# Designed miniproteins, single chains, continued (2), part 73

Each design is a single chain, and the fold is of that chain. pLDDT is the mean over its residues in the fold that is shown.

## One batch from the design tools (miniprotein)

Design m6672
Fold by ESMFold2-Fast:
Structure m6672 (fold): chain A 72 residues (1-72)
Amino acid sequence: SEAEEYYKKGLEHMKEGYKALLEGNLEEAEKHYEKAIEYFKEAVALDPDNEKYKENLEGAEIGLELVKELLK
C-alpha cells in the first residue's frame, strides 16, 4: 500500500538519523528526523487507525526534539 511505502521510507530515515546522532552529526540527524516525520505523517494520513505508524511518528518527533535541544 501507499501508506506502507511512506512508512518504510520513514523507517529508513529514522535509522540514518540514529546513526548520525551516534556519530555526533547533529545537522544530518536533524535532516533525517525531519524527513522521517514527513513520511510518517503521510502514512498516518493514509491509514489513521494504524498504531504502528502513530508510534513511529511520535518516536521521530521525540528524536527531532532531542537533536534540537543538543543544537542549542
Scores: mean pLDDT 89

Design m6673
Fold by ESMFold2-Fast:
Structure m6673 (fold): chain A 104 residues (1-104)
Amino acid sequence: NPVEREVERLIEALAETLRLLGKDEEAENLDRERYEKIVEEYLKESKKIAEERRKNQKVLSIDERVDEFLELARRSLSGALGVTLLALAGLPVGLEVVRRLREA
């Protein structure tokens, strides 16, 4: 099932991001049910962030966006998922966040 394979890949990628964040126990305990709950939280949080960004209309540099996503990833599992998705999509912000997590 292609959907099952994609979910497994996303769980593995999220677990790797969590390990880079020093959240090894969260990474080891990450199962499908926990992943689904993180996805629900991510969808709610991403809508809120998008609305606040539209309201403030401030153009952020790539470095400022990287700092923003680093704080979100350290603060919440949904933030870690957001970074994981950006990195898997090959977006510069996501890739740079992952690199900084490895160095920090």
Scores: mean pLDDT 79

Design m6674
Fold by ESMFold2-Fast:
Structure m6674 (fold): chain A 96 residues (1-96)
Amino acid sequence: AEAEIERLAERAVELAKKAVELAEKALENPEDKDTLLEAEETLGIAEICIGVTKYCLEKVPLSPEARARVEALLAEARELIDKADALLREARALLA
């Protein structure tokens, strides 16, 4: 259970990093609507992963060390999501 929650948090970070990469590509090439859509979809899935991980933290008791690791991963994922959202907002503005 503990290792599964940590893997879920790691997946959220992975998806958030992918969302940033796709958002940066969308900003460089705003006419590529497929990249923009993939970035938005990836961002949405990353947000779902954070929500599910947070729910699991409320239901499953973790060691203080494991909780700290999961919370650090969730913080990293949130920072990356915020960055991706900002980049996507800029890309959308260029298409206005």
Scores: mean pLDDT 86

Design m6675
Fold by ESMFold2-Fast:
Structure m6675 (fold): chain A 79 residues (1-79)
Amino acid sequence: MASEISNELFEKGDGESAIELGSLWFRMSTTELSEEEREEIREYLKTKFGLSEEEIEEIFKEAEEVRERLEKSFEKSKK
């Protein structure tokens, strides 16, 4: 999970990478990303953080769930 990976980066003393991952997770969970942006993020996570495809897909799923909850909140306000 993104939070576990972020914690591991802090433990290694790589706080900058942990902050970058957290910022990326926040953008993914609050903004709808294009397919091109998603592919770019996958390569970034794989190359910089050494994440597996399973870990990356879990991050995308979690972000999508958060984004859907935000969209439902906006839809509920539309009477």
Scores: mean pLDDT 69

Design m6676
Fold by ESMFold2-Fast:
Structure m6676 (fold): chain A 56 residues (1-56)
Amino acid sequence: SGSDAQIRALENAARQALERGEELRAKAAEDPSYRPQAEQWYRLAEDLRRVAAELR
């Protein structure tokens, strides 16, 4: 199992990635070119969450 500090860092990184994704998704409403960028940040957030869960 990973350390609690590593899990916390991954969970914080996932939260930041999700917030960035939401920001870009909001911009995509006016400019669709931001949509692929938002989707990349959502995927990163999911990957970080998965890694954190696997370390528990």
Scores: mean pLDDT 86

Design m6677
Fold by ESMFold2-Fast:
Formats: C-alpha cells, structure tokens, sequence
Structure m6677 (fold): chain A 95 residues (1-95)
C-alpha cells in the first residue's frame, strides 16, 4: 500500500513537471496530454473526483492564460493546480 502510493506520487510529480513545462511553452496539446495522464494517476491513488475536477479546472485556466500571453496568470493557476494535486495525494497517504 505505502510502496504503491510512493510510486504513484513519483509518477504524479513527473507529470506535474511535464504539465508545467508545457504550459510555460504554450503547448496546449502537450499540457492537456500531461493533465490527462495526471488525472489517471490521481484517480488510481484514490484522490476524490471533486479534487481531480478542481485540478483540471485550474490547469485548463493556466493553459488558456498561457495561450493569451498572460504569463503571470498562467503561473498562478498552474501553481494552484500543482499545490492542490500534491495536497490531495498527501491527504490520501495520511489516511
């Protein structure tokens, strides 16, 4: 159980890095693919669907802001999505 959560957390961290890089690069397609894979990992880890939906909403707002050239807004939403995903994984590990 703990070993599985460690592997899923590592995979989620790798996908968060890929998501952030894609958002910074303005690559909406790469960002959405990383997000899709992140959602699968979060679901497998037992993160509630409401938290996964919130991560998706924040990540999509970050992608939209990046495409509009609003780098500050993109960074804020992307950081919020990452913190929410990390917090949700941490909550699962504590239970």
Amino acid sequence: KKEELRELSRRASELLVELMRAIEAGDAEAAREALRRLEEVLREAGVPEEDIEAVRELAEKAIEAARAGDRRKAAVYATAAALLAIGALFDVELK
Scores: mean pLDDT 85

Design m6678
Fold by ESMFold2-Fast:
Formats: structure tokens, C-alpha cells, sequence
Structure m6678 (fold): chain A 59 residues (1-59)
């Protein structure tokens, strides 16, 4: 159970890191439309990770 949650957290953290890097690139090249979409995705991933971390602490 706890190991499964750890794996999910890791997968989401990897997605978050990649999305943050993509956001940095989008901002650097001036792609404001893509940057806005990536910012929204980052917020979603951060919330998902927070929920998973809370479940991990409870488990």
C-alpha cells in the first residue's frame, strides 16, 4: 500500500519537474499561450502530489 503511493508520488513529481522545465523554455522563447497552459498543469500536479503525500502520511 505505502509503496504504491510512493511510486505514484514519484511519477507525479517527475511529471511536475518536466512540466516546470517546459514552462521555463516556453517563457524563454516567448510562447505565452503554452506557458499559461503549463502553469495550469503545474498547479494541477502540485495539488495531486499534495493529496498523495497526505495519503502516504496516513497510510
Amino acid sequence: MKEELRKKIFEKEVELSLTRMKLSIAKLIGDEEEAKKLEEKIKELEKEIEELRKKYEEA
Scores: mean pLDDT 82

Design m6680
Fold by ESMFold2-Fast:
Structure m6680 (fold): chain A 55 residues (1-55)
Amino acid sequence: DKLKKEVKEKAIKLLIETRGVSEEEAKEAVDALFKFWEEEMSKEEIEAAYKYILE
């Protein structure tokens, strides 16, 4: 899924820039966030979040 990878990369970069965390920490946080979204959110909500991050 190209879109999911692109959104993850952008989110990782944003976390490093805004919070000053390491790349490893940012990746773990983004992976945890996406896992939470997949478990707790509808497909429509996840897609809206992707659009927000990508925009």
Scores: mean pLDDT 76

Design m6681
Fold by ESMFold2-Fast:
Structure m6681 (fold): chain A 62 residues (1-62)
Amino acid sequence: SSDDIKRQLARRRAILLARKIALQTELDLLQRQGAPQSKIDEVQAEIDKLEAEIAALDRQIA
């Protein structure tokens, strides 16, 4: 049913959000340590992809 689909999408969103939070923590640590810009850019690109996936799920849930 529609409600079951929305619950599945919400669970998937929660998993993606948890992954994003972990990557944001990694990004903060890399920035504090003065890591190479290429590594910072790599992690930021993964965060951007997760944000796009979360936004797509938010549109489906709405």
Scores: mean pLDDT 88

Design m6682
Fold by ESMFold2-Fast:
Structure m6682 (fold): chain A 95 residues (1-95)
Amino acid sequence: AAPTVTVEAKEGKDGLVEAEVTVSGLRPDQGLRLYVRDENGNLVGRVLEAKVEGDRIHAVFRVLAPPGKYTVVAEVLDRDGNVLARAEAEAEVKP
């Protein structure tokens, strides 16, 4: 079966975007890419690509962000960098 990914995002404490990512059905040579974009498409969080060492990942990450609307993206990549699964969630940091 293909891998699955889910992401949930919310405004965290003190102007953070908080994201929870769950991935299952991972295989050797697959990776996970996580990033946050603002409403203009600019990267505001670090792009993280991690190699899979097990068949399940559960991760929580936080990004300090000015007030605005954000999209959190989680992508499962194959060995060649092709996207096998993708999930997105939106969060708004209020003034």
Scores: mean pLDDT 74

Design m6683
Fold by ESMFold2-Fast:
Structure m6683 (fold): chain A 63 residues (1-63)
Amino acid sequence: SSMAEREAERRIRTYQLTAKNNEFTKDMIERMKDQLSEERAQHAIEQAEKNAKLAREEAEKLR
């Protein structure tokens, strides 16, 4: 849907700004964006958020 597509694009941008220092997450987002269509945006965001959560948990474990 139009709202879901706009939300997904907004989340991708916000995520890139927030997690720009995490190279793993940054690489995942770039790859997803290359193949991302409007209908697939929602799935890409969900996957990116899961990967971000894992990256944060790993960072906290290393502290």
Scores: mean pLDDT 66

Design m6684
Fold by ESMFold2-Fast:
Structure m6684 (fold): chain A 67 residues (1-67)
Amino acid sequence: SIEEAIELAKQGKFKEALELLKKLGYSKREAAEVLAKRLNAPVGAVEKAIETGDAELLFREGVRAVL
């Protein structure tokens, strides 16, 4: 479910969150937009974290406080 994907993203598991959203019919870009809105984070930062699998970039850019 979407809620499970959000919980995984909050744990830094963006690849697992992406796989759940793709199973629900979302594209990679749509998944990044959903995660960005729910985490209150920049779409570009979330999209990069999904692509590289590196959640540290999100936290490094000062987005940690909004998770």
Scores: mean pLDDT 70

Design m6685
Fold by ESMFold2-Fast:
Structure m6685 (fold): chain A 99 residues (1-99)
Amino acid sequence: DEELLRKVRELLERLREAARAHLARLVEQGVISQAEADRMLAAFERAAERVLENLEELKEFLENYPGSEEQAIAGFLFRESDPDGQAALMLGLAALISR
């Protein structure tokens, strides 16, 4: 599953960059504090590490998921996230699908 690991890492990097950019704009606009942005990004990183540590469980999730591989990976990441991580993920996804 070197290919699955590569795809997961590539999607996580795209989501990470998108979430960071979106959160940075919200801080610049005074919508959230830098501390809140840092907390959300830290929560995203914890969830991302959990996904990478549980690739076998992700593979089983993929086999039963009625959607694309990318949607399944995002769904698994959402499931493994606390509310702060879910907020960061949703901001990253919103930025990616708006392009």
Scores: mean pLDDT 85

Design m6686
Fold by ESMFold2-Fast:
Structure m6686 (fold): chain A 85 residues (1-85)
Amino acid sequence: MGIKVVIETETEETAKRIAERILQKAKELGIEIKVTVDGTRVTVEGELSKLKAETLAQAALQTAAEMGEKVKVRIEEISLDELKK
């Protein structure tokens, strides 16, 4: 099953920074993800284990802390059909 990580920030600048950090972390871990930024919302989608999803969520939380902001993170299970298109 695929996993979606949704991160809601206070500013669009923090959302962009989190997206960049998550892409870098995914590259370091050799995982394929799709990242979408819509205003203050960052959505990460991929065929992820819970541990990998939590690692990406932790990177987002750390980036938000460095920016002095609080973020809300949700980890949701999604159908693999959404990832195969």
Scores: mean pLDDT 79

Design m6687
Fold by ESMFold2-Fast:
Structure m6687 (fold): chain A 114 residues (1-114)
Amino acid sequence: SEKAKKAAEYARKAAEYGEKAANAKTGSEAYEYSRKAALYAGEASNYASRAPGPKARQAAMSAGVAALAAGVAASIGKRHGDSEEGTKAAQESGKAAAEAARKAAELAEEAAKA
């Protein structure tokens, strides 16, 4: 369950950066935080997918959702720049990434205890 522990650590980092993206004041800030959230969520999904048990599988799925949402937030922040609409859309996707990553961390922590 060492892989599940690493999945939980990366998922917590993804949640932290997703939350920073959700609170970003510009598209450029949302891009930087979301890029990191996507990277950490991807690592969480990779480690969780290699851990045994149904909670590890659920953690991998939630981390995958977090990576997708963070990737969307990063794309919006990069392509729409610091526009008000782009910043709001990136914040919303960052919030979704943070929520999915928190769920992944909780599931991965349970998988690590089994």
Scores: mean pLDDT 87

Design m6688
Fold by ESMFold2-Fast:
Structure m6688 (fold): chain A 93 residues (1-93)
Amino acid sequence: SPEAQELYGKGMQALLDGKYEEAVEYFRKAVKLLEEEDPNSPELAETLTNLGEALLKLGKYEEAIEAYERALEIDPSNERARYLLEQAREKLE
C-alpha cells in the first residue's frame, strides 16, 4: 500500500530523529493498514520490529515485547527482533 509505505517512512524518520511518540503513532497506523492487506507480510514484520524499538525507547517494555513477538510469529528468522525482544524482557526483570 502506498499509504502504508508513506506512514512507515514517516515513522522511520521520527524514530531516527528521536521523536519516539510520533514514531509509535505512524507505525501503529502502518501496522493497521498492513494487517488488513496481508497479516503475514514481511513489511508487517519489519514495521512491528520498528514499532517495538520506538516503544522500547519510550520505556513501554510490555508493548514492545508484544510487537516483537508478533514480528517473530510472521518471521521467526528475524535476528534483530529476537535480540530486541530479549533486551525488552531484561528490562522487566
Scores: mean pLDDT 90

Design m6689
Fold by ESMFold2-Fast:
Structure m6689 (fold): chain A 90 residues (1-90)
Amino acid sequence: DDEGFDLLVQGSQLFQQGKLEEAIELFEQAIEKATDPILRSQALTNLGRVLLAMGKYEEAIEYYEKALELDPNNSVARKNLEEAKKLLEK
C-alpha cells in the first residue's frame, strides 16, 4: 500500500519538525488510505504520539489501544500506551 505508506512517512517528517496539526492531518489520511492493518496500526500509533506531545493523554491512550487491536505485536504502541497511562497516574 504505497499511498498509506507515503502519507505515514510524510506525517512522521512533519511531526519531527514540530508541525503537529499538519502531522495529525497526514496520519489521519494514512489511517483512512492504509489497506494493510500493520501499516494502519503504525499510523494510529504515530497519531497517538502527536496527541501525547500535545498533552492529550486520554486520546493518545485510545489511539494506542486501537493500534494494538489491529496489530497486537506493535511494541511501539505497547510501550507508548504504558508511558501514557503512567502520565495519567500523577
Scores: mean pLDDT 87

Design m6690
Fold by ESMFold2-Fast:
Parts: C-alpha cells; structure tokens; sequence
Structure m6690 (fold): chain A 68 residues (1-68)
C-alpha cells in the first residue's frame, strides 16, 4: 500500500505541474489535485485505470486553461 501511495502522489504531482505550467490559479490547481487524488485512490491497484485518470487530469487542466 505504501508503494501504491507513492505512485499515486507521483501521478498527482504530474497533473499539478501540468496545471501550474498552463497558468491555472492556485485554487483551481488545488481542486484538480484533490479530484485527481480521489480518482487514483478509487482506481487502487488498477494501473491502466490510474494511467487513464492521470491523463484525464492533464486533459482537464488543458480544458480549464482554454476556457479563459
């Protein structure tokens, strides 16, 4: 479980960095990070599902940046 927690945090960091580079505000980044973490925790040991949710988080960040 500890190794899973580390992998989830790595994926969350990837989404956070993408959102930050896209210029999203801190509140939006925080919400996206929390949403992504919850999705990854629910996916658990399903590596394919976690990868899909991580990609989805990045795509959501892009969508939010384009909505301005």
Amino acid sequence: SHMLEERIEEDVRLVEEAARKLGLDEETIRELVEETRRALEEAGEDESKRAAYTAGGVLRAIGLALDR
Scores: mean pLDDT 85

Design m6691
Fold by ESMFold2-Fast:
Structure m6691 (fold): chain A 92 residues (1-92)
Amino acid sequence: GKLGLEVAKALLELARESGGKAEARIEGDTVTVTASGLSPTQQTALALLGIGAELDGDEVKVEIKGDTVTVTVGGLSEEEQAEIARLAEETA
């Protein structure tokens, strides 16, 4: 599925809406998105979306540490990786 990509995109959008900061790192076929400034409700929603994507068989992990959320997504195409990088630049 494409749910892992959508979880990463959702994190970037929520960071933008909250006036928070976000960054993305690409290593091979894996993208890691880190964002801060999310509300507890937004953090919980992302954690639930991440669990749903994992249950659907997507390579995704969501970690929450204080006000920081990290989403790690594997198995992305070069085009999908580029999309996340562009969205992260627009959020920074």
Scores: mean pLDDT 78

Design m6692
Fold by ESMFold2-Fast:
Formats: C-alpha cells, sequence, structure tokens
Structure m6692 (fold): chain A 67 residues (1-67)
C-alpha cells in the first residue's frame, strides 16, 4: 500500500535527520521511496511530489532541532 511506504519513509527520513546524516542521504532515501510509490501504483508525478515533501519535512526536522 502507498500509505505503508510513506509511513516507513517518514520514519527512516526522520531517523536520518536526527542522526545528522547529510541532506544528500536524505534526498537519496526520499527518491527511493518515490520509486517504491510508483511500483505500488502511484503516478510518477504524485510519487515525485511525495518524495520532495518527505525530503523537505526531514530537512525541516533537522533545522528545528538545531534552532
Amino acid sequence: RPEEILDRARKELEELALAGKSNQEIMDLAHRAGDELVEAGMSEQEAANYATALALIAVGVRVEKEL
């Protein structure tokens, strides 16, 4: 299910952000989640939008923790 992929990706991305992993590693994981969403039947456009949103949320979590 796309929801299961999104929930897993959010958790993994938050863990990477909190562990101080690079923005590139966060982006790479978000793109992999996007690929999995396409395989699960989501459109390429929708999957790309979700992957971008997940990456931005993870980066935002890191920024808020540092502030």
Scores: mean pLDDT 75

Design m6693
Fold by ESMFold2-Fast:
Structure m6693 (fold): chain A 60 residues (1-60)
Amino acid sequence: SAAAERLRAFQAAMDAAIAAGEDIRPIVDAALAAETDPELRAQIRAIAEALLRARALAEA
C-alpha cells in the first residue's frame, strides 16, 4: 500500500540519519507535517522513539 511504502521510506531515511550521526528531528517533523492519518502519525513517532532508544543503548 502507499502508506506502507511511505513508512518504509521514512524508516530508511531515519536509519540513514542515525547511522550518519545526524539529527532526526527535521525528518520526523517533515513526515508528521505531511501526514494526516493519526494512526500513521503514531507509527512515525513510534519508529523515531525506537531508533533513538536503540542508539542510546548502543552508546551506553
Scores: mean pLDDT 78

Design m6694
Fold by ESMFold2-Fast:
Structure m6694 (fold): chain A 88 residues (1-88)
Amino acid sequence: GAMIDETIEKNKEKIEEVLKVGRRLAAALDSLPEVPREAVHLTIAAFINAVAGDVEGAIASFRDAVELIPDPQAREELLKEIEEVEKK
């Protein structure tokens, strides 16, 4: 295929991986007895960035949102998923 087709497919895969992390983060936030407002705002910003194709901006916003999660186990699990997306 043309180089542009490969770039589009790679970006689609990265966006899907980032959205998967975002869905897990949203589920983790929904499980909290009290949801930090800042974490919600950062998660929304990350989804907007991911849909716009800004994978790096989305990852940065998700990392900031994860830091606000008071559950250390949920935070570690989400950080590992973000690291796996960054490696791709």
Scores: mean pLDDT 76

Design m6695
Fold by ESMFold2-Fast:
Structure m6695 (fold): chain A 95 residues (1-95)
Amino acid sequence: EGEELANQGKLEEAKAAYESRIAKDPTDAKAWNNLGKVLAQMGKLEEAVSAYEKAIELDPTYAEAWENLGMLYDVFLKDREKALEYFKKAAELRK
């Protein structure tokens, strides 16, 4: 549908914006986390995992990135055990 194509175009624009931000500062954990969110919305689940893992590598205290990775495994990848590991880590960081 035209509406779905317009939404896809906005996701592609958002992806390009975060990729540009990362190209300028590859240590921007927030940009990697936001790229992961966009990739997940686009259905690029494996790429979303990689982006969240990069955010966590850059900032292991980034609770939101752990939560997002957990949600991705729970909802989309259907790996409940992995999801629980990531949710536990996020909860420990929010103390």
Scores: mean pLDDT 82

Design m6696
Fold by ESMFold2-Fast:
Structure m6696 (fold): chain A 64 residues (1-64)
Amino acid sequence: MKKVVLVRGNDREKAEKLAKELKEKLGADDYIVLTGVSDEEAKEIARKLEEEEGYEVYLARAPE
């Protein structure tokens, strides 16, 4: 099962930095950055990735 870090943030650069750090720290296979979405939308996307792609998703919010 693939492990994926999903980071939601308004600042794409901060979100990508956090996603890369978490990917390395958690030993995840990939990361995804979401900008312009609500917390609820990000949770729904995480659920979809778990159900449709079979990913283990770690959801985090970038500071901003």
Scores: mean pLDDT 80

Design m6697
Fold by ESMFold2-Fast:
Structure m6697 (fold): chain A 69 residues (1-69)
Amino acid sequence: SKQEEVAKLASEIARLVFEEGDYEKALELVEKLKELGVDENIVERIKEAIRKGDYEELDRLLVEAVVRS
């Protein structure tokens, strides 16, 4: 399902940011959330959270992207 695909991407984004520090690849995967139809406003806020290193906000936004899918 779309929600399962979004959940898989959200988990991979979190792994890349929190475990590997691979921000460039994480940002590439965030673009795939947009392609799956995640709201553009949520996508842009996720990108900003990654760029700012706001990990608490990133975690909340990734959960929201999955729940709203």
Scores: mean pLDDT 86

Design m6698
Fold by ESMFold2-Fast:
Structure m6698 (fold): chain A 100 residues (1-100)
Amino acid sequence: MEEEKRREEAEREVERLREIDPSLTDKELERIREALINAPEVDELSEEDNELAAKLKSLDEEEQKEARKRLMEIMTKLVRYTLPLAVANAYIKEVEEKKK
């Protein structure tokens, strides 16, 4: 399944990062792995957030309450994934740049 392949790819990158920087803790490597696995969900959530925000002003008051509830849920997930994903991407870039 696609998520299984993403988990395998994330684990391979984590193994490479461990070899390059042995000072990375198991907890840090685990967060990087989770961020890589959740990368497509971050893209989907960002798109949904933008769509709901654009619609918000054209909705009636009841629909705005539902949209705001969903926006809060999306924001919570984005904060959780965005920082680890940025860290993971920075490390991957550094690894690729050092391999010349």
Scores: mean pLDDT 71

Design m6699
Fold by ESMFold2-Fast:
Structure m6699 (fold): chain A 60 residues (1-60)
Amino acid sequence: KVEEAIKLVNEAIEAIEKGDFDTARELIDQAEALDVPEVSTKVVAARLLLIGAELEKEGI
């Protein structure tokens, strides 16, 4: 399950890079739902990255 959570977070970061914020949000939510303590900090970091990217793009 740790590997699955890491994969979801990495896919979410790729989605953010592509500007697909909806997909990124879904992937982060899936990773968070797995409730893997070892990956929790990475999940939080990815969520903050998504929020920052959305604010930068939607602030136009």
Scores: mean pLDDT 77

Design m6700
Fold by ESMFold2-Fast:
Structure m6700 (fold): chain A 64 residues (1-64)
Amino acid sequence: MSEEDVARAVRVAARRLGAEVEVRVADGVVTLSGRVPDEATRDALVAAARALPGVKAVVDEIEV
């Protein structure tokens, strides 16, 4: 899975959760930033990113 595919998948997940986040992917590390309405939405987005093939770590910079 390419870095572009990972970023796209995370953005699609964020849209489904009603959240606008910035996604950066480098060397298997996904960095998430932006704002979400609650901690459950943040946790769901982090979990979705960690589940993607090729993701080694997720950096959570999201504001609740």
Scores: mean pLDDT 78

Design m6701
Fold by ESMFold2-Fast:
Structure m6701 (fold): chain A 75 residues (1-75)
Amino acid sequence: QGDALFQQGRFEEAVAAYEAEIAKDPNNAEAWNNLGLALLNLGRVEEAIEYFKKALELNPNHEEAKVNLQMAENI
């Protein structure tokens, strides 16, 4: 599971796991936000920004994604 890999600091494996989760449920705003966080930890800032925006498109009240987007846009 992506969350377990992310908590272990295994960000490349977490990306692959979140991508698999999104393939099964593309409306999972949390998975899009978590994919963005994993990419941000890998220094892939532009991709992280796109996925935080996707999380907010799916759930405009996702406060964590709002904070993450603001932080990433100021890098």
Scores: mean pLDDT 85

Design m6702
Fold by ESMFold2-Fast:
Structure m6702 (fold): chain A 59 residues (1-59)
Amino acid sequence: KKKKEEILKTIIEIMEKEEIDLKTAVRKAAEKLGISVGTIYKLFGSLENLAEAAVKLKL
């Protein structure tokens, strides 16, 4: 049961450090946090919403 912002920060950190795409970063973040990819998408609603949230958090 990770907070939404903790999940988002983990995804962004993985994307930036490994220079990978959002979908791959979501999968890796799910593994690191011990949650399912489906749980992440439920929290954000869609990949598009997750991408928008990530852009806003980055800047």
Scores: mean pLDDT 76

Design m6703
Fold by ESMFold2-Fast:
Structure m6703 (fold): chain A 66 residues (1-66)
Amino acid sequence: ALAALREEIRRLEEEIREASERGEEVPRELLAELLRKGFELELSKRTDLSEAERAEARAALEAVLA
């Protein structure tokens, strides 16, 4: 599960890098997805958070991205 998440983040970073290398605009959706996945990875490191607290943290991130 975490290994798959790390791989998804790596692939998104590669796509963003390729777009930047070509001087193209990086789609907002790709940046938002990278931020969401990075946040999930950081959240997975927190052993002190309840399921409710994790849900609240995710909701806060979505509010910022909206």
Scores: mean pLDDT 79

Design m6704
Fold by ESMFold2-Fast:
Structure m6704 (fold): chain A 73 residues (1-73)
Amino acid sequence: EVEKAKLNIEILEDLIKEHPNSAKAYNELGKIYYEKLEDYESAKEYYEKAYELDPSEEIKENLKKAEEKLKEK
């Protein structure tokens, strides 16, 4: 649901303002943009930031999925 996604984005944006090194918050923003809004450009940007902070396999796979969607356009 888009309204719930927007609320979660606002909460995560506030969290990032207080904790700018939170890879988890950036990864969660990427997931919302990818899954709920289908905004793959924004999802990629958030996943790239999350990966820079925490180069985990989960974040790497999320980043690759967003990049693949952008190549389909």
Scores: mean pLDDT 81

Design m6705
Fold by ESMFold2-Fast:
Structure m6705 (fold): chain A 59 residues (1-59)
Amino acid sequence: MEEARRYTEEAVEFLRSLGLDGAAEAVRRTYEELRGVLPPEEVIRRVLETAGEASGAEL
């Protein structure tokens, strides 16, 4: 799960650097909701999918 946390933190920092605060919050929320329910590999996949979808919606 530490790898999923690192991916989430990096994605949040990157999105915030672009001014995409809503996308960053969506990524954080996805991680917090799934961290106890899915294996780390699937959490990483969902976090990356959320980052792409949410950032696209804000652009």
Scores: mean pLDDT 78

Design m6706
Fold by ESMFold2-Fast:
Structure m6706 (fold): chain A 60 residues (1-60)
Amino acid sequence: NKEKKLEEYRKKMEEMLKKNVPEEEIAKLIKKMLEELGMFEEVATEKALKEKEEEEKKKK
C-alpha cells in the first residue's frame, strides 16, 4: 500500500531531522521514497506548474 509506505518514510525523515542527521542522507531517503512510490514525476510536474504560475503573477 503506497500510502502506508509514504507515512513510514515521512515518520523516518521527521525522526532523522530531530536527531540532526545530515541533510544529504535525508535527501537520499526522499529520493528513494519518491522513486519507490512512483511519485517523483508527479512532484516534478507540480513544481513546474507552480513556477509557471509565479511567472504569470510578475507580468500582471
Scores: mean pLDDT 67

Design m6707
Fold by ESMFold2-Fast:
Structure m6707 (fold): chain A 65 residues (1-65)
Amino acid sequence: SEKKKKAIEYAQLAGEHVFKGKLDEARKYAEEARKLAEESGDPGILTMVKNNESLIAGLEAEKAA
């Protein structure tokens, strides 16, 4: 479905922004990916997005320390 494709695209954008050190932008893309993943009903995509959220949260915590 279109929502499934967009969820993957936003998840990839979140990962790219993590690589570039742009954590605020990575978070925004991860939030869009999460919304679309939940609407898609695909548990694999939702798991992928949750893993990306956990990585971003860990990096945000490291930067705050």
Scores: mean pLDDT 83

Design m6708
Fold by ESMFold2-Fast:
Structure m6708 (fold): chain A 73 residues (1-73)
Amino acid sequence: VTDEQIRAAAEKAASILSPEARQAVLKVADETRGKSAQEVLHAIHEALVELKVPEEEISRALKTFLDALNAAK
């Protein structure tokens, strides 16, 4: 998986979130350039938990991220 694919997946996950949570996910994606998809997934999860995003929304965002990565290759 490439950094471009990871970023695209993060942007897709961010698109289903509130504007505040969306900005946090995009910031994490930028800060985790060159990291593995697993590390980016973990960083997104931590950022959303810190923002007190509902667990149901976090689960959907993480699923969207993984689905986008699987669709990319």
Scores: mean pLDDT 81

